# Designs tried in a protein design run: designed miniproteins, single chains, continued (4). Part 107

Each design is a single chain, and the fold is of that chain. pLDDT is the mean over its residues in the fold that is shown.

## One batch from the design tools (miniprotein)

Design m15946
Fold by ESMFold2-Fast:
Structure m15946 (fold): chain A 72 residues (1-72)
Amino acid sequence: MALGAVKAAIKYAEEGNVDMALQALRLALHLAKDAPEEVRKELQSAIDYLKQGNVEKAIEEAKRAAELLEKA
């Protein structure tokens, strides 16, 4: 379930575990292959921000992806 992976990624990022957060976001993106393009773009943005060290923005994008997945 893509939503579960996104929620795990948010938790890891909030705990400062960037490596596990990145792994969970990549899993979420893989699981969301059939999700709306907006969800996949938000997940990719979260991954990109996390790679740049912008944890706050990565969490923001991941939370938006989670909201979109909960509505689908």
Scores: mean pLDDT 84

Design m15947
Fold by ESMFold2-Fast:
Structure m15947 (fold): chain A 70 residues (1-70)
Amino acid sequence: SLFASAEEIEKAAEGNLEKARELAKTDPVQAANYLTAAGILIVAADIAGHTEVAEKLRQKYREVAAEVDA
């Protein structure tokens, strides 16, 4: 497969979401960049058929996005 495994995508997306949350107040531009990277990984998971992982990550993405936009 040209796509990473579900585990690799989940780990990478969660890492980007954690960085976005960490930087939300101190560096909103970098926080938005990490949030965008996580979003791309979530779309990749869904396209690869990892629907359960993608849905779990979308829920966390919405939480982190609210923090970045605050």
Scores: mean pLDDT 82

Design m15948
Fold by ESMFold2-Fast:
Structure m15948 (fold): chain A 83 residues (1-83)
Amino acid sequence: DEEERKLKEAQKYSEEMRKAVEEGDMDKALKYTEKGGEMGAKSTRAETVIYGSIHQTLKDDKDLQKKLSDVFSKGKEKEKKKK
């Protein structure tokens, strides 16, 4: 199932992003957020999962939440332009 694979990838990227944020590894957090954006461009369900994870993980840090949301959107645009 293609959607199941995309959802699994989205969950993996969300988990890696959360771990990177908790460890203070901003380069890794931005990398997985961008990959999440690319998956969001391919699947609306994946987009919802990753975007929700960004907001939930960073609910107490609005500035970082906005930064990661912007990177997520950049990843989506990058993938759309490839098509």
Scores: mean pLDDT 77

Design m15949
Fold by ESMFold2-Fast:
Structure m15949 (fold): chain A 67 residues (1-67)
Amino acid sequence: SMETLEKARELAEREAQLAAKKLEAKYPDEKATIEIKQVGETKFKGTTTLGDETIEVTVDARLLEEA
């Protein structure tokens, strides 16, 4: 459903923000960049980058309805 897709996007954004905090704790004078993309009909990818370090999270809306 569209409601579950919205929740999946929000979860991807939340996980990307947590990754940003982890990277920024390691590099306190730098700021991580966050990018959220829909990579399929039900999947969202959050990419958090700081320098040469990248953390990626993929959230599938279908898995949220099965939980």
Scores: mean pLDDT 80

Design m15950
Fold by ESMFold2-Fast:
Structure m15950 (fold): chain A 56 residues (1-56)
Amino acid sequence: SELEELERRGEEAFEAGDYDSAIRYYGRAAQLALEAGDLEALRRATANLARALKAR
């Protein structure tokens, strides 16, 4: 799914030290999860987004 692809790309960017790209991917994943009503995916995406924001 698009959500899974965004989470994967965010993780790849984070592991590469590209925190700006990770923030964009995780932010998009959080938005998509919110629109879909997927609360578990929203929780994961927002936690990852917060982690990426703190890392930069």
Scores: mean pLDDT 87

Design m15951
Fold by ESMFold2-Fast:
Structure m15951 (fold): chain A 60 residues (1-60)
Amino acid sequence: LSPTTLRAGRLIGRAGEKGLSNRELAEQLGVSQSTVSRALRTLVAEGRARRDANGRYVPA
C-alpha cells in the first residue's frame, strides 16, 4: 500500500464506526479528494474499509 493509503486506513480505524468522509480524509492527510478516492478504492477492495449508508468510510 502507498503511504497515503496506509495513513487513510489508520485514520478510518481511529474514527471507528462514525467513520470519515472523503473530504475529511483529504483535509487530515493534506491531499486532494482524487488522491483519497484512489486510496479508498484500494482499502475497500482489500476489505480494510467499507462505505456506510451516509457515504462515510468505516473500518471493515
Scores: mean pLDDT 84

Design m15952
Fold by ESMFold2-Fast:
Structure m15952 (fold): chain A 69 residues (1-69)
Amino acid sequence: MDKAGLLAELRRAGRAGEPVSRILRLLAELAGVPDPETFKEKFLNSTPEELLKLSAELEEKVARVRAEI
């Protein structure tokens, strides 16, 4: 799926109230993470400090993708 398609699917999944794990995987794919499943697992097992860093990195990557579309 292209980046625009991933963004559309992310919006659909969010509106449908799908599990956070699915939303997180879609965000990781949109951000171009090489292994979305490993990223999801790392995120879920992170300390609060690590979560803040990972969230900031993911948000920046998603913002760059949105700017490219």
Scores: mean pLDDT 70

Design m15953
Fold by ESMFold2-Fast:
Structure m15953 (fold): chain A 71 residues (1-71)
Amino acid sequence: SEIEELKKEAEEKIKKAEEAIKKGDLDTARQYLEEASRLAVKLATLGAVELAQELGKKIQEVKKKLDEAEK
């Protein structure tokens, strides 16, 4: 389903953002988090609101790590 494909894509982008932070590639990490955020918004518009909220929490956790790394 489109929802399952978007979920998988968002999860992969979150994972890639975490890997980019570990490598010190903060620009790439920001790009992946932005892409994951767009996918979460799209999931919410398709009615997958709880899934979008779960992904949003994961994105915020990784963004907190990115913000700390940029200080």
Scores: mean pLDDT 86

Design m15954
Fold by ESMFold2-Fast:
Structure m15954 (fold): chain A 56 residues (1-56)
Amino acid sequence: TEAIKLLEEGNDVEAILKVKRLIKQGKYDEANKVLEHAKKLGRTDVAKRIEELLKK
């Protein structure tokens, strides 16, 4: 997804905004894939933010 590309580029703010849009659209599977990628890249802060968004 575009959010994964943004994470790889180090654009965490835009990646999180993209994940918020995915969640608003009910695309939880795609949001979870971004979460898994953030964890794989060791981006713990980003992963925590995505988990918090998914809990709401």
Scores: mean pLDDT 80

Design m15955
Fold by ESMFold2-Fast:
Structure m15955 (fold): chain A 55 residues (1-55)
Amino acid sequence: MEEAKEEAERLAVRLLAQGASLEEAKAAVIRHAETLDPESAAAMREVAERMRLAP
């Protein structure tokens, strides 16, 4: 669970650093989550949703 959230955050940060938009980074996190077990997938989707409200 915690590992999945950290992985999602690192993926998002890397994509944003490479010039991807916030929506592209969120989509990539969700797509990656779909390849994982339901528990990890739920955690990564929570990270993607939280990115909308980040400062």
Scores: mean pLDDT 72

Design m15956
Fold by ESMFold2-Fast:
Structure m15956 (fold): chain A 100 residues (1-100)
Amino acid sequence: SLEDTIEQARLSAEDTVRLLEELGEPELAREIREVVEEIIKSGDKEKIAKANILLGSLASLTRMSLYLADRYGTPEEKEKIRELLLKQAREVLEELKELN
């Protein structure tokens, strides 16, 4: 249903927002939250579902990368991973803006 699709997209967005805030990027987190709410307000189930896939994929990649970096990485490798994750987050933000 549309309601289920909205719920999943909001959960994926909040998961992504929390991870970005933990990475020290609250403004990027805010921009993602704002664009997702605009997509949700459109009522377009296909766009909301695509946003959910983008956000869920980013959140999963971020969690796995941070887990592995914390367990096995040097400080230099951890910073490199942080930079790559933030680059991916910005690319996802641009894709979300294109959906809106």
Scores: mean pLDDT 90

Design m15957
Fold by ESMFold2-Fast:
Structure m15957 (fold): chain A 76 residues (1-76)
Amino acid sequence: DEAEEALRAGERGDPADVERLIALLSHPDPAVRRAAALALGRIGDPRAVPALIELGSDPDPEVQRAALEALLRIRA
């Protein structure tokens, strides 16, 4: 499923998945948004930073936490 696929993309660490994962940060399912945020944090690509900053205002506290964790992992 999309959340599982997002987590697997994070485990692969492939920068080619970054644009797809950024799109998933806008998914209606909070489980998918959380998975995408964690995956982007693991990849560490700074292209995700603006979208992750916006996700810090997400109504779901687990999604907010994942976004903050991802931002802390991204060096830029």
Scores: mean pLDDT 83

Design m15958
Fold by ESMFold2-Fast:
Structure m15958 (fold): chain A 73 residues (1-73)
Amino acid sequence: DAAEAAARAARGAAAGAAATRKDGGSEQQVNHVLDVGRAGAAAAGAAKTPEEAAAKAQDSQNRIVRAMLEAGR
């Protein structure tokens, strides 16, 4: 379900943004995590097949984790 995949990506973005704020991340770093998650959720929601939706949701989660790791040094 593309909508479920998009919702999962959005929840991941919100959690990542909250963690980045808690760890003293800048407003730019928080916004980057949110933007990555928003783009991933939109891509998952626009997917035409369940496999594509799952792949884009997973890519979104991986990008959120990477953005969080880049914010943490």
Scores: mean pLDDT 71

Design m15959
Fold by ESMFold2-Fast:
Structure m15959 (fold): chain A 95 residues (1-95)
Amino acid sequence: MEVVKEIEELLEEAEKKLKEGDLKGALELLSKALELLGENFEKLPKEVALELLERLKKLLEELKKKAEEAGDEETAKGAEVGIQGLEQLKKHLES
């Protein structure tokens, strides 16, 4: 599906932003990836959806840690909200 490629591209760009120290940019990309995944997860094969969820979770957890270390409370809270949304999607897929 084209949406899988779009989500993967957003995750790759978010990883680059994290490496560059652009925490706000990383949050924006990861939030868009989570939104697209949430809107399309029932249309995706379960294995693909779970793989994208795990990749997104890893990047959101890394973002939260880096934001906390930088004292960026707003970005850290944004990442935490993203992690919570992702866990809800994962539970729905496991049902």
Scores: mean pLDDT 84

Design m15960
Fold by ESMFold2-Fast:
Structure m15960 (fold): chain A 113 residues (1-113)
Amino acid sequence: MIEIKFVFAHGPDARAVAEEWKKKAEEEGYKVVTAHLGSEVGPDAAREVTKALMERAYELAKKYGKAVAVISGEGDAMRPALDAAVQAAEEYGEKIKKEFPDAKVTIERVAPA
């Protein structure tokens, strides 16, 4: 009954890739929340940002039926932070499924060409 997508954009032009994903999701009727990670953001900070963003997406999905959270980070140096963010999203997705067994939770990693 509720649907949440979590999208991670990394590499060069990750912000542009995230904007394209936001446009696509909005066209499909999703409520979209976004965050961009600066190069100084470590794994622990990335986990906290991801949890906050997932919590907002979850509240939107409960109210409107479907939501997307998009996180972007540019450059290979961001990979440890993005990997930590993905793990946090997976953990939060399991929490959502426990509260709503019929919830569709998907996690996607998108890299620029």
Scores: mean pLDDT 78

Design m15961
Fold by ESMFold2-Fast:
Structure m15961 (fold): chain A 66 residues (1-66)
Amino acid sequence: SVEDFLIRMLEDEDPRVRRGAALWLGRHSTDPRAIEALRRAAEHDPDPRVREAAREGLRRMEERLK
């Protein structure tokens, strides 16, 4: 699925790819597995821009899944 692909892309070697995955999941995903993946990226990704994208993505998903 697209969600499976993008959750894997959160662990890609390229921080631009990880950032793009975080933004897409935050805007479009309803998969609760994406919440856990975005939380991990927001807390632990070495790139601060990826962490910021993951935090925003997590916020958007939490609003959507209320």
Scores: mean pLDDT 84

Design m15963
Fold by ESMFold2-Fast:
Structure m15963 (fold): chain A 89 residues (1-89)
Amino acid sequence: EKEKIQRAANLYVAGNVLLVAASVSTDPAERQAAIDQAIDLFVEAVRLYKEVDPELAKEVAETGLKNAREAGMSDEDIKRLEERLEEAL
């Protein structure tokens, strides 16, 4: 359990770091790659949290969506993240 929570937390932090990297990138391809990786990392983090605590997984998913919106992720990418998080929950 401790190892799984730590892995989930590390993935979540990495996703947020990639959102910051995307926000400062001037290359559209580099920005999109960072966004795609951030989405994958948030989804995996939520999957791992769900195995420990489904309610915590929902909270992490909500916070991840909020962080993505605040980072300026496009409506299309937000919808993609939201749909994948719903599938993970």
Scores: mean pLDDT 82

Design m15964
Fold by ESMFold2-Fast:
Structure m15964 (fold): chain A 55 residues (1-55)
Amino acid sequence: ALEEQQERAEALQTAGVKGLSKETIELSVELGVRLLEEAVKKTVERREKERKEKE
């Protein structure tokens, strides 16, 4: 019973590593770029607000 479940999980992990690895990497990179863009936007908005307050 438990042995059959372990074999199924192992087969899915092996198929995932061999088949989906490239897609997973590509999606991870795309998400990272979007997060960086949002962080930059917030930083620019913060600096602009501080500049207006100081002036």
Scores: mean pLDDT 65

Design m15965
Fold by ESMFold2-Fast:
Structure m15965 (fold): chain A 98 residues (1-98)
Amino acid sequence: MVKVTLEAPAEVAAGSDLTITVTVESEKPGKYRVRVTWKDLDTGEEGSVEAEVEANKTVTLTLPNLKAGHTYRITAEVFDVETGKLVAKSEPVEVKVV
């Protein structure tokens, strides 16, 4: 079983980068592909960034250029590198740009 934990602040200042932390916990050693997806809840615009992370390690990702006054929904999805299969998905977190 693979578990993913996504951590982000509830608020970020306009003009500052949003720092996201993703931890992947797994009984299987090796690398996982993490896709962090953001959705602007005010416009419906979406984007994503991908990174590799070792099992039972943490990766830090930075999301720049968030729009002032907007609220973003962030989710992390974890894929098995060998199969390409989605193995875990985080609970969504919402971040307000103030």
Scores: mean pLDDT 84

Design m15967
Fold by ESMFold2-Fast:
Structure m15967 (fold): chain A 65 residues (1-65)
Amino acid sequence: SALEDAQGALAGAKLALETKSRALALTALHGAQIAYDKAVAEGDEEAKELAQEAIRLAQEALRRA
């Protein structure tokens, strides 16, 4: 589901920040973008908010890696 995808991407983005891994950050960003698009299509506001947070954290992880 969009919610599960967004939760996974958020966890990945947090791990990327902790480990300073560019590869994990890119994977999390890609997953978060897919989750966001899916949440928009489904009208899932909770998934949209989580995916947006995952995008922000993944971008921060990329900046710090």
Scores: mean pLDDT 87

Design m15968
Fold by ESMFold2-Fast:
Structure m15968 (fold): chain A 55 residues (1-55)
Amino acid sequence: LSEVLRKAVEGDEEAQKKFIEYLKEIHNISEEEAKKILDTTPAMAAAGREAAREL
């Protein structure tokens, strides 16, 4: 998932599709909501990378 998230933020269309599908399936959100999350993800990806470093 982290790899897919990174690629999706980078602008990879296949990764974005996978990430959106994951959000829709796991969190039961709409495609528009998933796209909004993806648009906000650069900030969240930076924060998540900091947190993941501690894992």
Scores: mean pLDDT 66

Design m15969
Fold by ESMFold2-Fast:
Structure m15969 (fold): chain A 50 residues (1-50)
Amino acid sequence: TRDELIRRAVEHLRAHDPAGALRALKPVVDTLSDAERYQLGLELLRLVGE
């Protein structure tokens, strides 16, 4: 689910591993539209502290 993927990505980002975060999300991101990828990006930024 999106929430599970976001949690894993946030954990990787907190561990200073953005490549790991991207790898975890890539299989799902490749199935998303441009608008959906943008929305996911905003959610990640908010959760990391934006």
Scores: mean pLDDT 74

Design m15970
Fold by ESMFold2-Fast:
Structure m15970 (fold): chain A 68 residues (1-68)
Amino acid sequence: SLEDLEKKIEEILAEFREKIAADPSQAYQYLMEASVDIHELTSKAKNYKLLGRAVVELNKILAEARAG
C-alpha cells in the first residue's frame, strides 16, 4: 500500500539521518545505500513522485550535515 511505502521511506530517511550524524566521513556511502533502497521500493510501486520527494530530503539531510 501507499501507507506502507511511505512508512518504509520514512524509516530509510531516519536511518540515514542517524548514520550521517554518527559518522559524517561515510556520508556518500550512506547516501548511495539509502538511494538504492529508495529507488528499489519506489520503482516496484511505480511511484516516481515519492521518489522525487525522498531524493530532495536525502540531499537536504546531506547539506545540513556538511554545513556543520
Scores: mean pLDDT 85

Design m15971
Fold by ESMFold2-Fast:
Structure m15971 (fold): chain A 85 residues (1-85)
Amino acid sequence: MEEKIKKLLEEMIKKYNLSPTEIEIVNAALEAMLRKLKEGASPEQATTVGFLKAYALAVEKKLSEAARFKITEIMGALGELAAKL
């Protein structure tokens, strides 16, 4: 499970050409999501936690609307994959 989700994130980082700051945010969001999955949370609950973490960090680092959109797309894709596993 975790390896497939991490591989998808690596592919999406390349596809969207993420900045170092954007990479830090999506990695932190994925860590929060994976932690919730390990605690027995549903994929939907874990994905929500990941989105909230990404949103909080994007606000803190004052990311552009375009950057926030890329992060939302990535988190959605990771959540869809988690639901299939």
Scores: mean pLDDT 83

Design m15972
Fold by ESMFold2-Fast:
Structure m15972 (fold): chain A 71 residues (1-71)
Amino acid sequence: MIQLLTQGAGAAGTDEVRKYAQKAISAIQQGNYQEALKYAQQGKDAAQQAGADEAVQLFQQTIDQIQQQMS
């Protein structure tokens, strides 16, 4: 999860995507998966607006993994 977010932020090359990736990472580290999901979705949306297809895929994989952790 965290590694995918870090790679997605790097692939997008925008400060906005990096900001959301960092917030999602912090939320995951705190065990707050609902907040992590929110920030990962915002990061994916920002990556889509930037046309960063690789970042979009990495954020989607992270979203899927976060959803699997939510019970």
Scores: mean pLDDT 80

Design m15973
Fold by ESMFold2-Fast:
Structure m15973 (fold): chain A 101 residues (1-101)
Amino acid sequence: SVAKQLEEIVKKNPDNAEALKLLGRVYAGEGKYEKAIEYYKKALEIEGEDNAEILKNLGVAYAYQGKYEEALEYLEKALEIKPDDESTKAAKEEVEKKLKA
C-alpha cells in the first residue's frame, strides 16, 4: 500500500526526489533490489551526485544483487562526500571481501 501511494505521487510529480528515494527504500526493504536501484537512480538525477545517502543506498542495493563492482563504485563515491561514515566504510569492506580486493 505504501509503495502504491508513492508510485501515484511520482506519477503526478516525477521530480519528487523524496518520494523517489522513499520508494527505493520500500522496494529495497521488500528485497526488490532492481526496482530499488531504478528509483534511487531517478532520485540521484534530481538531487545530484553529491547525495551521499542515495549513493550509499545504491551501493548496498547493488551488493545485494551480487554486483560488487558497481556496489564498490557507489560506496566509494559516498565516502568521497562523507569519509567518516562508518556504515558506508563497513559496507565497502564487505564488498571488497567479495571481490577479493
Scores: mean pLDDT 86

Design m15974
Fold by ESMFold2-Fast:
Structure m15974 (fold): chain A 94 residues (1-94)
Amino acid sequence: DARERAALREAARAVERGIEEGERYLKAGEPEKAAEAYRRGVEEAARLVEEVAPSSSPRPDLDAVTARVGSEAEAARLVAEGYLADLRARLAAL
């Protein structure tokens, strides 16, 4: 449990960094780099979580979100924000 809590905490930080970098790129007018920053944060977090606990958390389908919002940067942001909320909820439940 302590190991799972530590991993979820580190994963949440990884997503937070990705969101922060993505927001900086969006303000700079670089939406493609923003999308990559959001995605990288989620991927790093997922890797950290997978090592200590099987992920049963629902994750938005990025392609489906992109189809709905019409922007890769916005879709990646929504996925990152949703995943961060899920990680925080899992931490609060431990």
Scores: mean pLDDT 77

Design m15975
Fold by ESMFold2-Fast:
Structure m15975 (fold): chain A 60 residues (1-60)
Amino acid sequence: ALTPRQQASLARGQKAAIAVNEALENKNIEELVKWLKEEMGLPEETVEQVRLSLEEQLAK
């Protein structure tokens, strides 16, 4: 069985995947970037890397 910490990590990963897919569908990277920074507490450098990856994906 997964520990509570492992379950929380999995749940956060699932939420992040949903948010990324929603941002790609809506072409709204700004909301995703805000959510990652405020809700997930990711460093600004990590958030910027995610933003660049999504912008590259949308440019195709």
Scores: mean pLDDT 71

Design m15976
Fold by ESMFold2-Fast:
Structure m15976 (fold): chain A 65 residues (1-65)
Amino acid sequence: SESIRVPPEFDPELKEEMRKYMELWLNGDDETQTQATQNITRLYQKAGYTGKGSEGIPGPASKTV
């Protein structure tokens, strides 16, 4: 069936991949953060998150952090 709600934390494989890119986003330079953000976005889309599947998703914030 069409994905309607599947948190990344539910899928252990997706969670591991997501965690890897989150760490790259937090600890990397500008280039690494950009790549990590794109990969994180891709993983959310693969899981059915497009900003419409839930009230909100824990995505990467601005580099101002």
Scores: mean pLDDT 60

Design m15977
Fold by ESMFold2-Fast:
Structure m15977 (fold): chain A 59 residues (1-59)
Amino acid sequence: MDAALAAIETVVDIALKEGDSREQALELARSMAKALVAAGVVTPDQAEEIVRRVEERLA
């Protein structure tokens, strides 16, 4: 989970630096979390927690 969170946070930071809105960055985080669930890397509950932590950090 921690490695997946760090990877998603890094991509979100790059998106924000490139001029994406917070809403677009959150959509990217949700898409990445969903892909990780599909790949079996994280559980759905872990994916929800990752997205929640990204949302809290962007608030």
Scores: mean pLDDT 81

Design m15978
Fold by ESMFold2-Fast:
Structure m15978 (fold): chain A 59 residues (1-59)
Amino acid sequence: SMEELIEEAKKNLTPGDKERLRRLLEVYKRAIEGAKKLNDTEGLKQAESDLKRIEELLE
């Protein structure tokens, strides 16, 4: 399942990978705020999707 693939990826993340993902998480949070201000529906949807994937990898 996709959940099994995510769990396997999480086990293989290095400390450096986790730091990069935490930085990306902050970037996507800002992208969400920017998309909301610009009423960019497509950009908002994409940024929220990307944020959720990063959060799943960091759990």
Scores: mean pLDDT 81

Design m15979
Fold by ESMFold2-Fast:
Structure m15979 (fold): chain A 78 residues (1-78)
Amino acid sequence: MDAERARELILKAGEYYENGDYEKALKLAKEAYELAKGVSPELEAMALTMMALAYKGLGDEEKARELFEQAKEVLAKA
């Protein structure tokens, strides 16, 4: 159930991101991350990537870079 909910939240975060609603995208991506961590490395990395894209949209380039690197590390260890 948590993995399915995380997928739903990532998809909705992506929709908000595409519409330029970076704050809502970030909120949903953070919720997806909490559900995915320790359950699915792929979904955890996807949530981290969506958080990074949202932070980049909000102008926080440094936090975006850190989250992209964290997502790569999660996938490399999967």
Scores: mean pLDDT 86

Design m15980
Fold by ESMFold2-Fast:
Structure m15980 (fold): chain A 72 residues (1-72)
Amino acid sequence: QATSIETIKEAFRLFDKDGNGFISAKELHTVMTNFGSDFIQETIRIFDKDGNGYISIAELHHVMTNLGEKTD
């Protein structure tokens, strides 16, 4: 469990069960709550700039990779 990013990626797979490539801000909040409060707020703020409540999994994957770079 040295790689938090792997756990986060697996969680995204579970929430993207429809395979549409999008995750709601509510679902993202649930996933991120187990990994840190500040992380939740920053991630949602960055991707939900239009306030539509939906975030692309591709964009989340990119951010997760960059954030995991400091730990991996």
Scores: mean pLDDT 61

Design m15981
Fold by ESMFold2-Fast:
Structure m15981 (fold): chain A 111 residues (1-111)
Amino acid sequence: DPDAVVQQRIKEIASRVLELAKEWAKRAEEIIKNLDKDQQLKELRKLAEEVFERLDEIFAEQGVTDDQRLLDAEVELTSTVGRLIGQLIEGKITPEEALEEFEKRLEELLE
């Protein structure tokens, strides 16, 4: 079943991105807890760069895809991560709240 294969690949990508999100949330919490405001901004920006590099690696490991559902899932995951990191850097959301929102968006994506 081609649709089942695509859905399984989306779930595998989503699982790997969730593990990445858990890792960055923990690291972001440590940055916020232990550093002053100016150093927090610098370190959170560096963490964001590392996260986007790792997202690119996760997507690249899936190989060349022409399946629109896989491409749409990659766009949605990247957009969600970017928005939540932006809100975290702006101080609008905590790392725990960012992870909770990401998990909710993953559940919606996997429906």
Scores: mean pLDDT 79

Design m15982
Fold by ESMFold2-Fast:
Structure m15982 (fold): chain A 91 residues (1-91)
Amino acid sequence: NREEEIARESERNKPISRLIKELLELSEIRTVEEAERVAELLLELARNSGPGGRQLVADLVRGLIRRLRADPNADPRMIEILERTLREIEK
């Protein structure tokens, strides 16, 4: 269904500012699976962005890592996933 494909593509390609706002409102990412999904989306957005957009994504990932490190309930695996994503973006 083309309408479902367009809706899915629109959701996937939401403005990065909206994704930043949603992610930064979380004090913790609740699961490793959520962290992996977020990491994949951020990496894809960085690859499809110009240099300025890629830098913005890198700054967002650094912000998320800082917040997770400040949260005693955060699983260290979530931090490792985001750190790997940051390294891939900065290549």
Scores: mean pLDDT 68

